# Ledger of designs, part 114: designed miniproteins, single chains, continued (3)

Each design is a single chain, and the fold is of that chain. pLDDT is the mean over its residues in the fold that is shown.

## One batch from the design tools (miniprotein)

Design m11960
Fold by ESMFold2-Fast:
Structure m11960 (fold): chain A 102 residues (1-102)
Amino acid sequence: DNPAVAAAYRRAVALARALGRPELAEAVEELALLMNGAQEPEAALEALEAVHRLLELGHPDEALAAAKEALAILDKDPTSKEAAREAAALLRAAAEAAEAEV
């Protein structure tokens, strides 16, 4: 596995668990598994960093909602590189929107 993806995965899961959000930690674990199946390490890294960023910004409910939407995209075509990129872009957009909030 790509060490950067593994590190991002560990950070996102650890932060979700530290915040007492087990459902979000489970969603991150499923995201990492499905992204690994699609073999798109850049998309996997982007997705996991976006979830971690949402958590850093104090938006765990938004992170969970975006993660579930990303999982729905991946579940329709679990080995699709296009689906993996779409899921990552959705999570990045959610993180960017949270960063723009004042």
Scores: mean pLDDT 82

Design m11961
Fold by ESMFold2-Fast:
Structure m11961 (fold): chain A 117 residues (1-117)
Amino acid sequence: MEDWRKAQREALIKQLQARRDALRAQAATASGLERQLLEAQARLYDLQIQANQAILDGDNARAIALYREAIATEEEIRRLRLALLRQQGASDFDLAVEDAMHRMAISVLKIAIKNLE
């Protein structure tokens, strides 16, 4: 791997670690659906950290498996987020926007898998 690509991936891992730790701290002070959503988002970042570390280690098979778990976690995040939005009285339009953003997030993970195959 070229030094600049390795440096970019190491920088991404550090950013993901900071986001994961911030979400875990927020989850500790939250309850109900909000806590479940924050915990699921923290788990998503942890899976992406592990996948990027596997890529740095040259283990593409492990990275693919971790990104597939990340897709399953993103589906859980969508269900929790829609449930929370409905509890808050969100409109059908707000729910449709959230669904579109979720489909974009899944697409990014699928592209990451395809690039490792």
Scores: mean pLDDT 87

Design m11962
Fold by ESMFold2-Fast:
Structure m11962 (fold): chain A 60 residues (1-60)
Amino acid sequence: MPSRAERMFELIQSLDLPEAVLEQLKGASLAELRQLAKQLGDETASDQDLRELRELLRTL
């Protein structure tokens, strides 16, 4: 089953963000990722979900 982080990662990839934005996200803090999750409609993401999302973003 896709995790919350995997669903958010797929949504981020579907947005076709500029490479510079993706590079910024690889180094993003948990606070920055929480703001991004809120923008994607997920205000309930845990710190663990956001850490998992950050690891997924670093694979790009």
Scores: mean pLDDT 78

Design m11963
Fold by ESMFold2-Fast:
Structure m11963 (fold): chain A 82 residues (1-82)
Amino acid sequence: SMLEEYKKVYGELPTLKKGSTTIPALAYEGKLYFYTDDDFKVGDVITAEATNPKTGVKLTREFVVESVEEVDGKKLVTLVPK
C-alpha cells in the first residue's frame, strides 16, 4: 500500500548501492525507502541522505533498517529514524 502510493506520486523508488557510508534515499511519511541489489539486514544502523522530490531539500541523519522485502525482483529497504 505505502509502496504503491509512493510509486503513484513519484513514479518509482530511487535505486542505491551499498558500499558508501552515506546512502541517498527518498523520504516518505517519516521513513526512507530505496531499492537495492545489495544485502541489508533488519537492525542495521545506517547514515542516510534523503531528498524530498517535491522540494529538492536534502536531509542527513541516522536510520535503522526496519524491513527488507523483495518487490519486483529487487530488494526494498525501509529505514526508520534512529
Scores: mean pLDDT 66

Design m11964
Fold by ESMFold2-Fast:
Structure m11964 (fold): chain A 103 residues (1-103)
Amino acid sequence: HMKEKIEKLKEHLEKLVEAVKNEDYEAALEEVEKIAETGLVPEEIIEELRKAVEALAKKDYGEAIDHLLKAIELLKKADLPEEVKEALGEALGKMLQYALDKA
């Protein structure tokens, strides 16, 4: 059911942002995989999220910023339900702000 998938997506996006803020990158990668399992997010955006979290784990904030900006540009072009697009945009924006604050 679409509504249940969207609520799970929002839950995992919130947990992803929290894991990133706590510098728990193992938990952050687990949440990226759970986001992928919802089937609501294009694989190209999932791959950029995965790369961004891996870069953050290495304290490569420039690389993380590049991948997050790529994910945001892919999201702008993606044909997705508005609620999915808004939830992803909010999470990506919060992760980008975290990376910028650390750079």
Scores: mean pLDDT 88

Design m11965
Fold by ESMFold2-Fast:
Structure m11965 (fold): chain A 63 residues (1-63)
Amino acid sequence: SAEERNRALGLLAGQVAIEKVREKIGEPDKIEVKFEGESVAVATGTKGDEKVTVRVDGAEVAA
């Protein structure tokens, strides 16, 4: 179903967003993941004074 596909894309987006945060600042002290729309994940990682936000669209990653 479309709901199952969107859920899978959202999970993919979340995984990719977390990995991109780790690429930028290494292992974060805190990480927060929010979902925007059906397949978009926004991950915000904080490490000391560093804060990065990464937005990933699972549909773009899966294409």
Scores: mean pLDDT 81

Design m11966
Fold by ESMFold2-Fast:
Structure m11966 (fold): chain A 68 residues (1-68)
Amino acid sequence: MLSREEWLELVRELDELASEEELKEIEAYQNQLLRQYLAANTPEAAAQVEAEMQRYLKERLEELRKKK
């Protein structure tokens, strides 16, 4: 899984490549996942949500790179 620093770098790259509308969509989904993370009752559940947040950002980044 990504470290905190790697996650921040990934978010930064998304900000550079994504349009304003695409950033809003990414932020909305991340906020949804953050609420799930905070509601997680086990370390395993929390880790799964965190992994999904990172996976989603990577997938969006790859899609944005293809449009360039």
Scores: mean pLDDT 76

Design m11967
Fold by ESMFold2-Fast:
Structure m11967 (fold): chain A 76 residues (1-76)
Amino acid sequence: ADEEALELGREADEALQAGDWEALREAARRAYETGTPLGKIVYLSGEALLAKKEGKDAEAEEYYAKAKKLAEEMLK
């Protein structure tokens, strides 16, 4: 599960480097479907990047805040 989320995170990074926003959205969505905390972090980070690309800075900040909160919970 976590390993699958890590691989999807790599796919999201590759899509971002290629400027393939559809592939980024798909990788983020699949990461969420893993049901893991890491998968949700990948999803929220991907949605933040997509929102920022669309000029929705307030929504991007909200997604980043949610991803950061979830990452902090994983450390407990």
Scores: mean pLDDT 81

Design m11968
Fold by ESMFold2-Fast:
Structure m11968 (fold): chain A 97 residues (1-97)
Amino acid sequence: MEVRFRLTAIAPESDQEKLEEVRKKMEEIAKWAEDEFGAKVSPLKEVTAYLPSGEVLKGFSIDITVPEERAEEFEAALREKAKEYGIDNIERLPPVP
């Protein structure tokens, strides 16, 4: 069976420099996961959050799929890599039926 993880990183819409940095970090994590774990990585998805304050947050999300046998090892490595890049939002998704 396969296990899926979702990684999400967001920044203020007005901060083009941070959005570009987030995009590059996501691309680096995706390539690392493919190269080191043979992971299947989804296309980069754009996400938008509208806050009651009127602030708009934008960012990117990717889904990473690994074999179940490597899921525990991968999750530990992914959390270390994400922490290095300042990305805290990592979700383990339910199994695909």
Scores: mean pLDDT 79

Design m11969
Fold by ESMFold2-Fast:
Structure m11969 (fold): chain A 55 residues (1-55)
Amino acid sequence: AREAAREALREILGNPGLRLESIRKYAKKYGVSVEELEKAIRELEADEDEVLKAA
């Protein structure tokens, strides 16, 4: 799940208009649900914001 979320997030950052398409693509590739992958991506985005705030 985390690896799928990292790859999906990288693609989304380059193509924000394709967020849902990227999530579907990586959910299929890693055998996880779209819902679970979206949650993992949100957690990674939150972690990055907290690291930036703490630095």
Scores: mean pLDDT 72

Design m11970
Fold by ESMFold2-Fast:
Structure m11970 (fold): chain A 71 residues (1-71)
Amino acid sequence: MEEEELFRKAKELIDRIQRLEALYTEHKDSLDEETLAAVRAEIERLRQEYDEVLSKLTPEQKAELEARRAA
């Protein structure tokens, strides 16, 4: 149960990071520096949270997440 929730949270974090990185890339020339800095800070926060979740997952679950990221 705990592991299933952590795995689900890891997938959610990957999806959120990818969406924010896409938004940053698409709008970097149209957004002000303060907004871009806030988006970068949020991405970094999510990456830190993702790393914490990853440390609690099994090697098998980590491999599945990596395969999903590559797809």
Scores: mean pLDDT 77

Design m11971
Fold by ESMFold2-Fast:
Structure m11971 (fold): chain A 100 residues (1-100)
Amino acid sequence: SLVNAAKKAVEGYLKAETELDREIYLALMEIVFGVAIANGDYQSAADALKAAIELLEKNKAPPEVLARFYEGLSIAYENIGDKETAEKWRKKAEEYRKKA
């Protein structure tokens, strides 16, 4: 399950002791979501991104990290064809980028 993989990766990010390890977890998650989108697994990518965002927000992740994930969620919904939901998440990503 991509959702379960995303949750484990976020848990690894949250427990990481170095900035390099945190960035490695973030980069790997972005690659995995990008591959899912490239393969047409848009709904799986969206569900996994939502699960990751929920866990990141609960643990008060930095605004710049939340911006990256909301941008990914917007891209997933654009590919699903839900333009209204994609725009909602794009604006959320922009809000977090302004706080970074």
Scores: mean pLDDT 87

Design m11972
Fold by ESMFold2-Fast:
Structure m11972 (fold): chain A 69 residues (1-69)
Amino acid sequence: SLLELLAAAGAAGRAATAAISQAVARGEDGPLETEGRVEGDTAIGVGRQGSTVVEVRMPVEEVLREMGL
């Protein structure tokens, strides 16, 4: 659904931001890879850059509230 897509995108964005920050601190570069999905009522985002991997798990309701929905 559209709401699941938006929640997945929101979680992926948060994970990407964290992955970039951690990778930069470690002197890592290269392409940023992001994934987002919804499992039940939980939105999951994953960000990867170099050897840095960050996973974010948030309630779908919370992600949508942060987006003003």
Scores: mean pLDDT 82

Design m11973
Fold by ESMFold2-Fast:
Structure m11973 (fold): chain A 55 residues (1-55)
Amino acid sequence: SKADRVQQIRQETMKRADKVHDEYLETGDEDAYNARLKEVQAETQARLAQVDAEA
């Protein structure tokens, strides 16, 4: 269902954000951290918008 797809996208986003945070803890690269977070957020928003448009 559409709701299941939204939940999957949100769970995948959380895992990706956690990975980005873990990478920051290893490198200390704030510029990379901020760039990666914006990328994850933009990708998530686009995926959610696509699912919403399918209804």
Scores: mean pLDDT 83

Design m11974
Fold by ESMFold2-Fast:
Formats: sequence, C-alpha cells, structure tokens
Structure m11974 (fold): chain A 111 residues (1-111)
Amino acid sequence: SDAAIREAAIRIGAAGGLILMSISVLSKTLSPEDKELLLSFADEFAALVDEMIDAILNRDIAAFKEKVEEIEKLFDDFISKETNPEVKSTLEKLREHYLEIAEEALRILES
C-alpha cells in the first residue's frame, strides 16, 4: 500500500539521519585523520540511503535488498580500516541499528 511505502521510506530516512547526526557529533571530538575517515564514511552512507529511499518509492524490493548489502559492506570496510577503538565501537553499534531498521522496513514492504 502507499501507506506502507511511506512508512518504510520514513523509517529508513530517520535511521539514516540518526546515524549521520551521531557521526557529526563524534567527528567534532576526533583527530584530523580519524575525522577524515569517518566523514568519508558519512558521505558514502548518505548517498546509499538516498538510493535506498528511491528503491522503496519505486517499489523495487530487489534494488532495496541490493542497497542493504552495499551499506553492510560499506560499514564492514570502514570498521576494518578504523584504528580508534571508540570510533570502531560506535560504527559497530550504528551498523547493528541500521540493519535492524532495514529488516523492519523490508518486512513492511513485503506485507
């Protein structure tokens, strides 16, 4: 339904916004090197979230699932490169939160 599409898009957008705001706050406390890596992640993550919202609005479940996998790989890549244990821990928690919301959005889209 149109209501289900809007709900899924809002949930994905809200979760993305929370992650981006969390990164913005954390970046203000970091060294220039750690900040650059984290902000690079934020830029790539924001672009994928936007593409994911487009997939939802187009009712393209296959594209949505592909973007979930791309975001999971993005998190895994940046977590593997991160040497700051506090930043790494935060990214791991944000990854878990994001994937839980993506699973809920998928359930709404498939209902």
Scores: mean pLDDT 88

Design m11975
Fold by ESMFold2-Fast:
Structure m11975 (fold): chain A 58 residues (1-58)
Amino acid sequence: SMQAALEAAEARGQFYLEAVKAANKTIEELSKDPSLSDMEINLAASKKGKEVAAELLK
């Protein structure tokens, strides 16, 4: 039903929101280290977001 589809989309949105929050927090923390390049920070943030998304799906 349309209602069930909307509820599933909302739940999926919550997983993405949590993954994005984790990625942004990682960027904020790693940006404090001047020895890290933008590429290294972005790679670490992407990895963290994927880890959080995978954990929330369990």
Scores: mean pLDDT 75

Design m11976
Fold by ESMFold2-Fast:
Structure m11976 (fold): chain A 70 residues (1-70)
Amino acid sequence: SKEELLEEMKKVAETILKETSLVNQRAGIRELLELAEKAGAPEEVIEMLRQAYNEKDLDKIKELVKKVLE
């Protein structure tokens, strides 16, 4: 269900926010992006996640992921 997808997205996002490795953050963002697409998230949310996937700054990635959860 959409509710289950949103709950899974929150768990993945929390994992990303705790990561200290860019490689692990990118893996988590990829999973979060797939879940967001399945949940029918707004295009602006999808674009923020794509931006996060291409970022190299850990802090900037975390800020983008936090905005997606709002």
Scores: mean pLDDT 80

Design m11977
Fold by ESMFold2-Fast:
Structure m11977 (fold): chain A 80 residues (1-80)
Amino acid sequence: MFEEVAEALVKQAEDPNFEASEEIKEKWRELAARMQESLDAAIEYLEALRRLLPKLKDPEVREQLEAEIDAALEELRAQQ
């Protein structure tokens, strides 16, 4: 499940006009809902996504997403 979301994020980073499949959009809504439920849940999801980055195909996109995830984690942790 997280792998599919991670792959969709990679594709969106590579092409801003890329649209995720309806199944991936549903998973995004589920993730967004859980992030709204708890700051800790949001942090856990971003940490899980970060662990999936090595499975992504493009090293440049992986590096960019890693930086974005790390920045988001820092902002969320600052709110604790």
Scores: mean pLDDT 67

Design m11978
Fold by ESMFold2-Fast:
Structure m11978 (fold): chain A 58 residues (1-58)
Amino acid sequence: EEAVKAAKEGNAARASTAAYEHGKGTPQQRADVGLKTTIAALSGNYEDAAYWAKKGTK
């Protein structure tokens, strides 16, 4: 998945955008997942960022 790949590559903005655009659930739920992905990536927790991105795009 693009969001997971972007998160692992350290691109927080791309990971967040991909999680939001390709995520499941309501727009509000997708925004929450995108935010969590961005925060994890910005904190250097790319494994956590990849987890949230993958969860949002299931």
Scores: mean pLDDT 64

Design m11979
Fold by ESMFold2-Fast:
Structure m11979 (fold): chain A 93 residues (1-93)
Amino acid sequence: MTVEQARDTALSLLDTARQNGTQLTDDEINTILDSIFVLMRAGKLKEALSLVKEFIDINTLTKSQELDIKSIANFSPVPEFKEAVEALLKKHY
């Protein structure tokens, strides 16, 4: 998945869920998480953090999803990104 595909797909899924008030499917959640990872790996940390924030705001995370997000953040070479993600998770849980 390219950075452009990751950004556009995740934003489309999150926007649709927010507008319709619909529950995200497991496949959609996995696509969003993969998109966050791709953006983080590409150094698009502001965009990755924005997607994490929007995902948490519209979706009540399972413990498994929380751990997946933490795992993605742990692969970042930037400690500030991990700290920002953990702060977002603490705000909602």
Scores: mean pLDDT 78

Design m11980
Fold by ESMFold2-Fast:
Structure m11980 (fold): chain A 57 residues (1-57)
Amino acid sequence: SVETFISEAEKAIQEGGDIGGLIIKGAVLRTFGEEIPEDLESRLHEAVLQRDQRLLQ
């Protein structure tokens, strides 16, 4: 469900987790007509960018 996805995404942003997998899951949910908060989507993308920057040290 969307509620479960939102909870998982917020936890992964705060604690670390499979952010990339969550971005894919969110895209699938939107394809099936589920409404994902725009702010959450932006935060997921920012978290991925910050992680990529750390890995490219």
Scores: mean pLDDT 75

Design m11981
Fold by ESMFold2-Fast:
Parts: C-alpha cells; sequence; structure tokens
Structure m11981 (fold): chain A 102 residues (1-102)
C-alpha cells in the first residue's frame, strides 16, 4: 500500500511527464495546467510536512526551492528546452522525496 505522501510523489512524476509531452505537442495550455497542479501538490506535501512537525522556517525554505525549480521548468518548456525541463522535473521529484523521508 502506498502512503498519501508516496501517492502525491507519483502524481507529481506523472504530471511532469504529461506537461513535457503536452508542450512537445504544442499544447502549452495543457502543459501549464499540469504545472499548476504540480504547484498545488507541492503546497499539499509541504502542509503535511508542517503538520507532522517540520519547522515552519524549513517548510518556507523548501517551498522557495521547489517553486524556483518549477519556474525554471516552466521557462524551459516555454523555450522548447525539453531536456532542461526534464532535469528540473527530476530535481523537484528528488527534493519532494527528501521531504517525505524526513
Amino acid sequence: ELSIMERIIERIKYLANEAIQAAKNQDYEKAMQHLDEIASLISEILQLALDEGMPQKKVEEKKTELMNLLEKMNSAIKNNDYESAKKYAEEIIEKVRAIVEE
């Protein structure tokens, strides 16, 4: 059985891949919708971490890092740089996984 946190990570991974595929198909509206859903899921996982006792300062630092990476992914998608978009997606997934493991 997958934990709630593990399900959120798998959903972020799925949406990141779908955003890149949508952008490759020139469906930028759909790509942006997927990135907006990722932003919401990041906020959800950070709220869960806060509720489980992560210090507020650490939550804010992680939020800043993850939102910065998401903005870099968005910029890469807008520039048709799908290799960089994939790398930023991988970094987001890795950092979210690290939050869950704490």
Scores: mean pLDDT 85

Design m11982
Fold by ESMFold2-Fast:
Structure m11982 (fold): chain A 86 residues (1-86)
Amino acid sequence: EKKKNLERAAKVYRAEADNAETLRSKWQSKATEYDNLAKKYEEEGDVEKAEELRKKSQIYNDKATYLGNKAAELRKKADEYEKEVK
């Protein structure tokens, strides 16, 4: 049945999007942690350590952005499939 297949597809995409969003939140938290730590070292005059930590923050921000975009695409697919069922 077409509706049943669309319902399964929607649920799968929704679950994948939720997983991507959960991982994105973890990466964003880690990026924020490194950025905050970098600011503390910069205030203490340890500019070299601050730069290293900001570089790590950028890596985690990039990963979070990628996952956020992926989650949005997956949710859009799930929404389209859910609308076709309803």
Scores: mean pLDDT 84

Design m11983
Fold by ESMFold2-Fast:
Structure m11983 (fold): chain A 53 residues (1-53)
Amino acid sequence: SSLRQEIIRLGSQAGLYRMQGWVYKKLGNTELAQQYYAQADKLEQQMQELEKK
């Protein structure tokens, strides 16, 4: 379904933001890492809302 595809897409995007955040944290840029983690959290929130439909 379109719903399932959207959930998969959001999950993949969230994973990419998590990875980017991890990279910045390893480089010592904690503030930028937190921004990427926050973006991943927003995408994960969107996934949760779609999963309830």
Scores: mean pLDDT 86

Design m11984
Fold by ESMFold2-Fast:
Structure m11984 (fold): chain A 80 residues (1-80)
Amino acid sequence: KEKIDEIRKLLKEAKSYIDQAKTYEKNGDLEKSLNYYEKALKLLEQARKIASEVDPALANHLKSLIEQYKKKIEEIKKKL
């Protein structure tokens, strides 16, 4: 129960940072957008590590999301 609650908390925080990153990206503030995507990525990586012990399907899904946001970060860096 506690590990699942920790994953949910991390994912909620990551989603908040992703929403902020998307807002800054839409407004052309790429430096702030990058900062928030990187914060979200760290939380997704923490959630994936915990999920790998309790929910392998969720861990695999989070791995895919992490790779997507890593590519997004690289794309933004190329525009700076």
Scores: mean pLDDT 87

Design m11985
Fold by ESMFold2-Fast:
Structure m11985 (fold): chain A 76 residues (1-76)
Amino acid sequence: SMEARATLSALYELAAEGRLPAELVPIVVEAIIKASEGADIDEVAAEARRQVLAAAPELEPELERLTKEHIESMQK
C-alpha cells in the first residue's frame, strides 16, 4: 500500500538522519531487505513501525509527520 511504502521511507529517513536509536536501525534495515525480497510490504511496514514505537514511543509524532509527507509526495 501507499501508506506501507511511506512508513518504510519515513523509518529509513529517521535512520539515515541519525534520529533513530542505533539499536533500532537493524529493524529498519531488515524491513527494507524483506520488502526488496518480495515480502508483503503492508505486514513488513506495520511490524517495523510497531517494534520501533514499542522501543521509542516518543518518535511517533515525527514518524507520523514524515509518513504523511511521503504519502503527499506519492499522490502528485
Scores: mean pLDDT 84

Design m11986
Fold by ESMFold2-Fast:
Structure m11986 (fold): chain A 90 residues (1-90)
Amino acid sequence: MLAEELRRAAEELRETDPELAELLRELARRLEAGEMTAREAHIELQARRLREERGPEAALAALRRALAAAERHGDAETVAALRRELARLE
């Protein structure tokens, strides 16, 4: 299950990257509590990775392009998850 995978990853990263470990634990908690979907957790992790690798402006542009593509393909679950993440970042 995704939440268990996130908890395992968090435990492995606890000493080497405690900030990422804490985020993974929080995402696992929210998934288990039903406060977010697996798609939303995946998009939040991808958004954070893009910000760390390319910076906030490039990450935001990439998420907006992904939203436009999801809307064209009628992927309602991905559209909802991307809109939620963009609203959180803007």
Scores: mean pLDDT 79

Design m11987
Fold by ESMFold2-Fast:
Structure m11987 (fold): chain A 76 residues (1-76)
Amino acid sequence: VEEELRRALAELEEIAREAIERLKNGDILGAIGLILRMIGLLLDKVRELRERGAFEAAERLERHGERLLEEILSHM
């Protein structure tokens, strides 16, 4: 579970970084595509973790994902 959480967090952080970079460069459509991908990955992984009873890991991932979305939105 911890390795999966670690991988999911790293992937979301990378996508968020790229989305912010796109927004800073005026590539709004590219940024939106990355944001949608990030949301999809977040929702899928949170569901998967909850289905396996890894509620604490799911909660941590969800809170981190929400924080990343807030960071992206701060650049819009």
Scores: mean pLDDT 83

Design m11988
Fold by ESMFold2-Fast:
Structure m11988 (fold): chain A 70 residues (1-70)
Amino acid sequence: SMEEIKKELINEVKKVYDELKAKGKTDQEIRAEIMSVIDKKLRELKKKYNLSDREVMELALEVIEEFKKY
């Protein structure tokens, strides 16, 4: 389901955020790395689940909103 795909993406982003924060990275460094992770994971999810460009955009918007909480 789309909700499970979204959860997979959010969990990956959160994992990377927690690792970078534990390493004492700055907010700027964390943002740069997280944006890279989101981009890479969205490409993987698009290929894995055969998502449309619209579905990829929806996931991107939703994960960016979730990331604002971090």
Scores: mean pLDDT 82

Design m11989
Fold by ESMFold2-Fast:
Parts: sequence; C-alpha cells; structure tokens
Structure m11989 (fold): chain A 67 residues (1-67)
Amino acid sequence: SMAEAKEAAEKGKEALDAGDLRGAQRYFLEAVRLDPESEYVEEMIEYARSKGLEPLADVVERERARL
C-alpha cells in the first residue's frame, strides 16, 4: 500500500543518514515492491542521488523496471 511504501522509504532514508547502506537498500527495495509507482519511491531514488549514491539509485530503478 502507499502508506507501507512511504514508511519503508522513510526508514531507508533514515538508514542512509546513519550510514547503513545495506539497511537503506533493503528498505528502498521493500518500498518499490510495495508500490513501484508511488511518489515516495521517486522521492527515495532522488534522495539517494542527492547523497551521491548513484549505484543504490540504479539498483532500485532496475528493481522497479522488473515489476
């Protein structure tokens, strides 16, 4: 659901801010699987890019394209 995708995306951003790249990837992939067309998925991809983490953003976009 949108609410679940939002929560997962927010947890991913929190993990990213804490330096937990593995946790951030796990939460971001959870968010995209819950709602691949959610605005929160787009926001988390841009957030990863804003942090210079292009490989993480790419992994998430590839998973979204698979769904």
Scores: mean pLDDT 82

Design m11990
Fold by ESMFold2-Fast:
Structure m11990 (fold): chain A 91 residues (1-91)
Amino acid sequence: MDERVAAMREQLRTRAAEVAALIEEAAKVPAEEKRKEIEADKSLTEEEKKAALEVLEHLERAAAALAAGDEDGAIDHLVEALALGHETVLK
């Protein structure tokens, strides 16, 4: 896990401009609306809802870090979101 996370972080740093653009695009969707949609989704288990909310929270933090000029912090939060998504799907 940690080694894969480190590898993803290096890949994202190499593509910092592309990563910044993706974080900005994700931030255009109101996070509060996304959160309510996840919580109201009856097809998701409680565990799946928790994972989806954690991914959303990391994306929000990545967008906030990017807005503050903290590219490393933004990349760290994006890596956490991607790692959590992979763990939930692949197990």
Scores: mean pLDDT 68

Design m11991
Fold by ESMFold2-Fast:
Structure m11991 (fold): chain A 63 residues (1-63)
Amino acid sequence: MPQPSVAQVQRVREIIASRLPQLSADSLQSLILALESARSQTTDPAVRAALDANIALLRAGIA
């Protein structure tokens, strides 16, 4: 897949944050796995940092 821009990752983060209380644990886990996969495929430190922030937010939602 083409690497997402920082702006795209930030937009996704805002959407996730707004919907976080409405997401099931299974949905949160699936999103975490998808974001961790995307992080492993990216070489841009800024994009990686944004993905790490999204992953941390989703993990907090599971806890």
Scores: mean pLDDT 71

Design m11992
Fold by ESMFold2-Fast:
Structure m11992 (fold): chain A 98 residues (1-98)
Amino acid sequence: SSMELQQLFQEALSLFDKAIELLSSDSQLVSFIQSGKQSLIENPNPERMLSFLILVAIEMLSKGYEDLAKELLSLAKKLAEMINDKETLAMIDQMEKS
C-alpha cells in the first residue's frame, strides 16, 4: 500500500542517517549517501530506493557494520517483495549467505 511504502521510505532514510553518523571519517562515502538520500527525498522511486538500500548495505558490510547492513537488507527485502522484484530478492538471499 502507499502508506506501507511511505513508512518503509522513512525507515530507510533513518538508516541512511545512521550510516552517515557511523561513516563520519569517510567524507566521500558520507557525500555519496547524503546525495542519494536527497535525490530520493526529491524524487521518490521504489526501484531507486531498492538499489540504494543495497548499495549502502554493501558499503556497511565492507566497513564491518554488520548489524546496520542487516537492517538495510531487511528493508530491501520488504521493498523488493512489495514491487515483486524476484531477481533482487534472490540476490539479497545470496548476499546474506556469503
Scores: mean pLDDT 86

Design m11993
Fold by ESMFold2-Fast:
Structure m11993 (fold): chain A 82 residues (1-82)
Amino acid sequence: SPVEELRARLAAEARQHAADGEKERQSILDKYTKAANEALEKGDVETAQKLIDEGNKAVQDINDELDALEGRYVRELIEAGE
C-alpha cells in the first residue's frame, strides 16, 4: 500500500532525526558539564555558572528543533492515515 510505504518512510526519517538530535544533545551536555566541572575545581564559580547557562540554552535549542520535527512528522502520518 502506498499509504503504508509512506508511513514506514516517515517513521524511519523521524527515528533518524530523533537519534541524531539525541546524539547532538548528549555531546553538548558532555562538553559543557566537563568544562563547568573544570571551572568549579579551579574555584571559578562565575565561569562554571555561565557554562551551565550556555549548555542549557544549547540543549533547549536542540529540544525545540526536535519538537518541531516530531510535530511535522505526526501531522504527515495523520494525513497519510486519512
Scores: mean pLDDT 82

Design m11994
Fold by ESMFold2-Fast:
Formats: C-alpha cells, sequence, structure tokens
Structure m11994 (fold): chain A 108 residues (1-108)
C-alpha cells in the first residue's frame, strides 16, 4: 500500500486550529506496521480523534488524545492482508465541535 498526499480542511471561524497528519513508512506491504503521527500545528489546545475508514465505510477509532500546540499523537497499526484501500482521518475538536480534519488514503 502507498500513502496519498494529506488532504487538510480548516474552519475559517477557528483560524488558530490546524493539524498535520503524517504516515511512515509511506509504502508498506500487507502485515507491515505503519505509524500515523498527528501534530497540533495550531495555537489552541484541541482534542484529536484518529479513525481508520475501510473501503466499505466502516469507521474505527484508533486513538484519541488532547494536544497542546506543538504536541503529537502517534498510533500504529498493521496493514491488513486483504490489500483493500482505506483512509486514515484525524479530526480536531474544540469544545466538542469538529473544526478541522486531515486525511491520508492508503491504496494498493
Amino acid sequence: MRASEPVETVNPDYPDVKIKIEVSPREAAPGQRVTVTVTNTGKKEITVKVYRVSADGTKELLAEGKLKPGETLTVEFEVPADGRPMTIVAEAYVDGKLVATAAVRLEP
């Protein structure tokens, strides 16, 4: 599988909220472990939820954490043997409201 370029969304009403997502390694075989790193690149403390979205639309929470500016949340998972595409989505929340997202697609 190969990681796409990240797709990021921001809310103009929350200009101080921004996250970055990175996947390493960017190319991985089935059964290899992949590390996802989410960084708070904004100026506000956020709650981040990291999800794996499977090809059938099933959404699985991989990790959740509270990040101050400059802090990171890391999660590791094993690439499934079925070789199906998936999306890793990081969602940034302020006061329970979804404000920003960053997503990377993993494809065969």
Scores: mean pLDDT 82

Design m11995
Fold by ESMFold2-Fast:
Structure m11995 (fold): chain A 81 residues (1-81)
Amino acid sequence: SEALKEKVLKAYEKYKERYSHLYPDSAFEEAEKIIREAPGEVIKKAVEETEKKTGLTVDSNSPLFLDLFLSTLERLYLQTL
């Protein structure tokens, strides 16, 4: 759903603000592009898989959740291409 995608983008914005000094801007731009371009169904599946593996929710603001979520999303997104 669009609401879930907005939650993910807000969590990602907080992650970016906290860790902007660790990675180049291009890496964050690529991650944000994948989040924005991925279908809502793919976002939902990535969130559900990450919640199951971590026991955390998207609202946790955990860097562990977001790191695993982003790698899961990229894997699932590439499978749809």
Scores: mean pLDDT 80

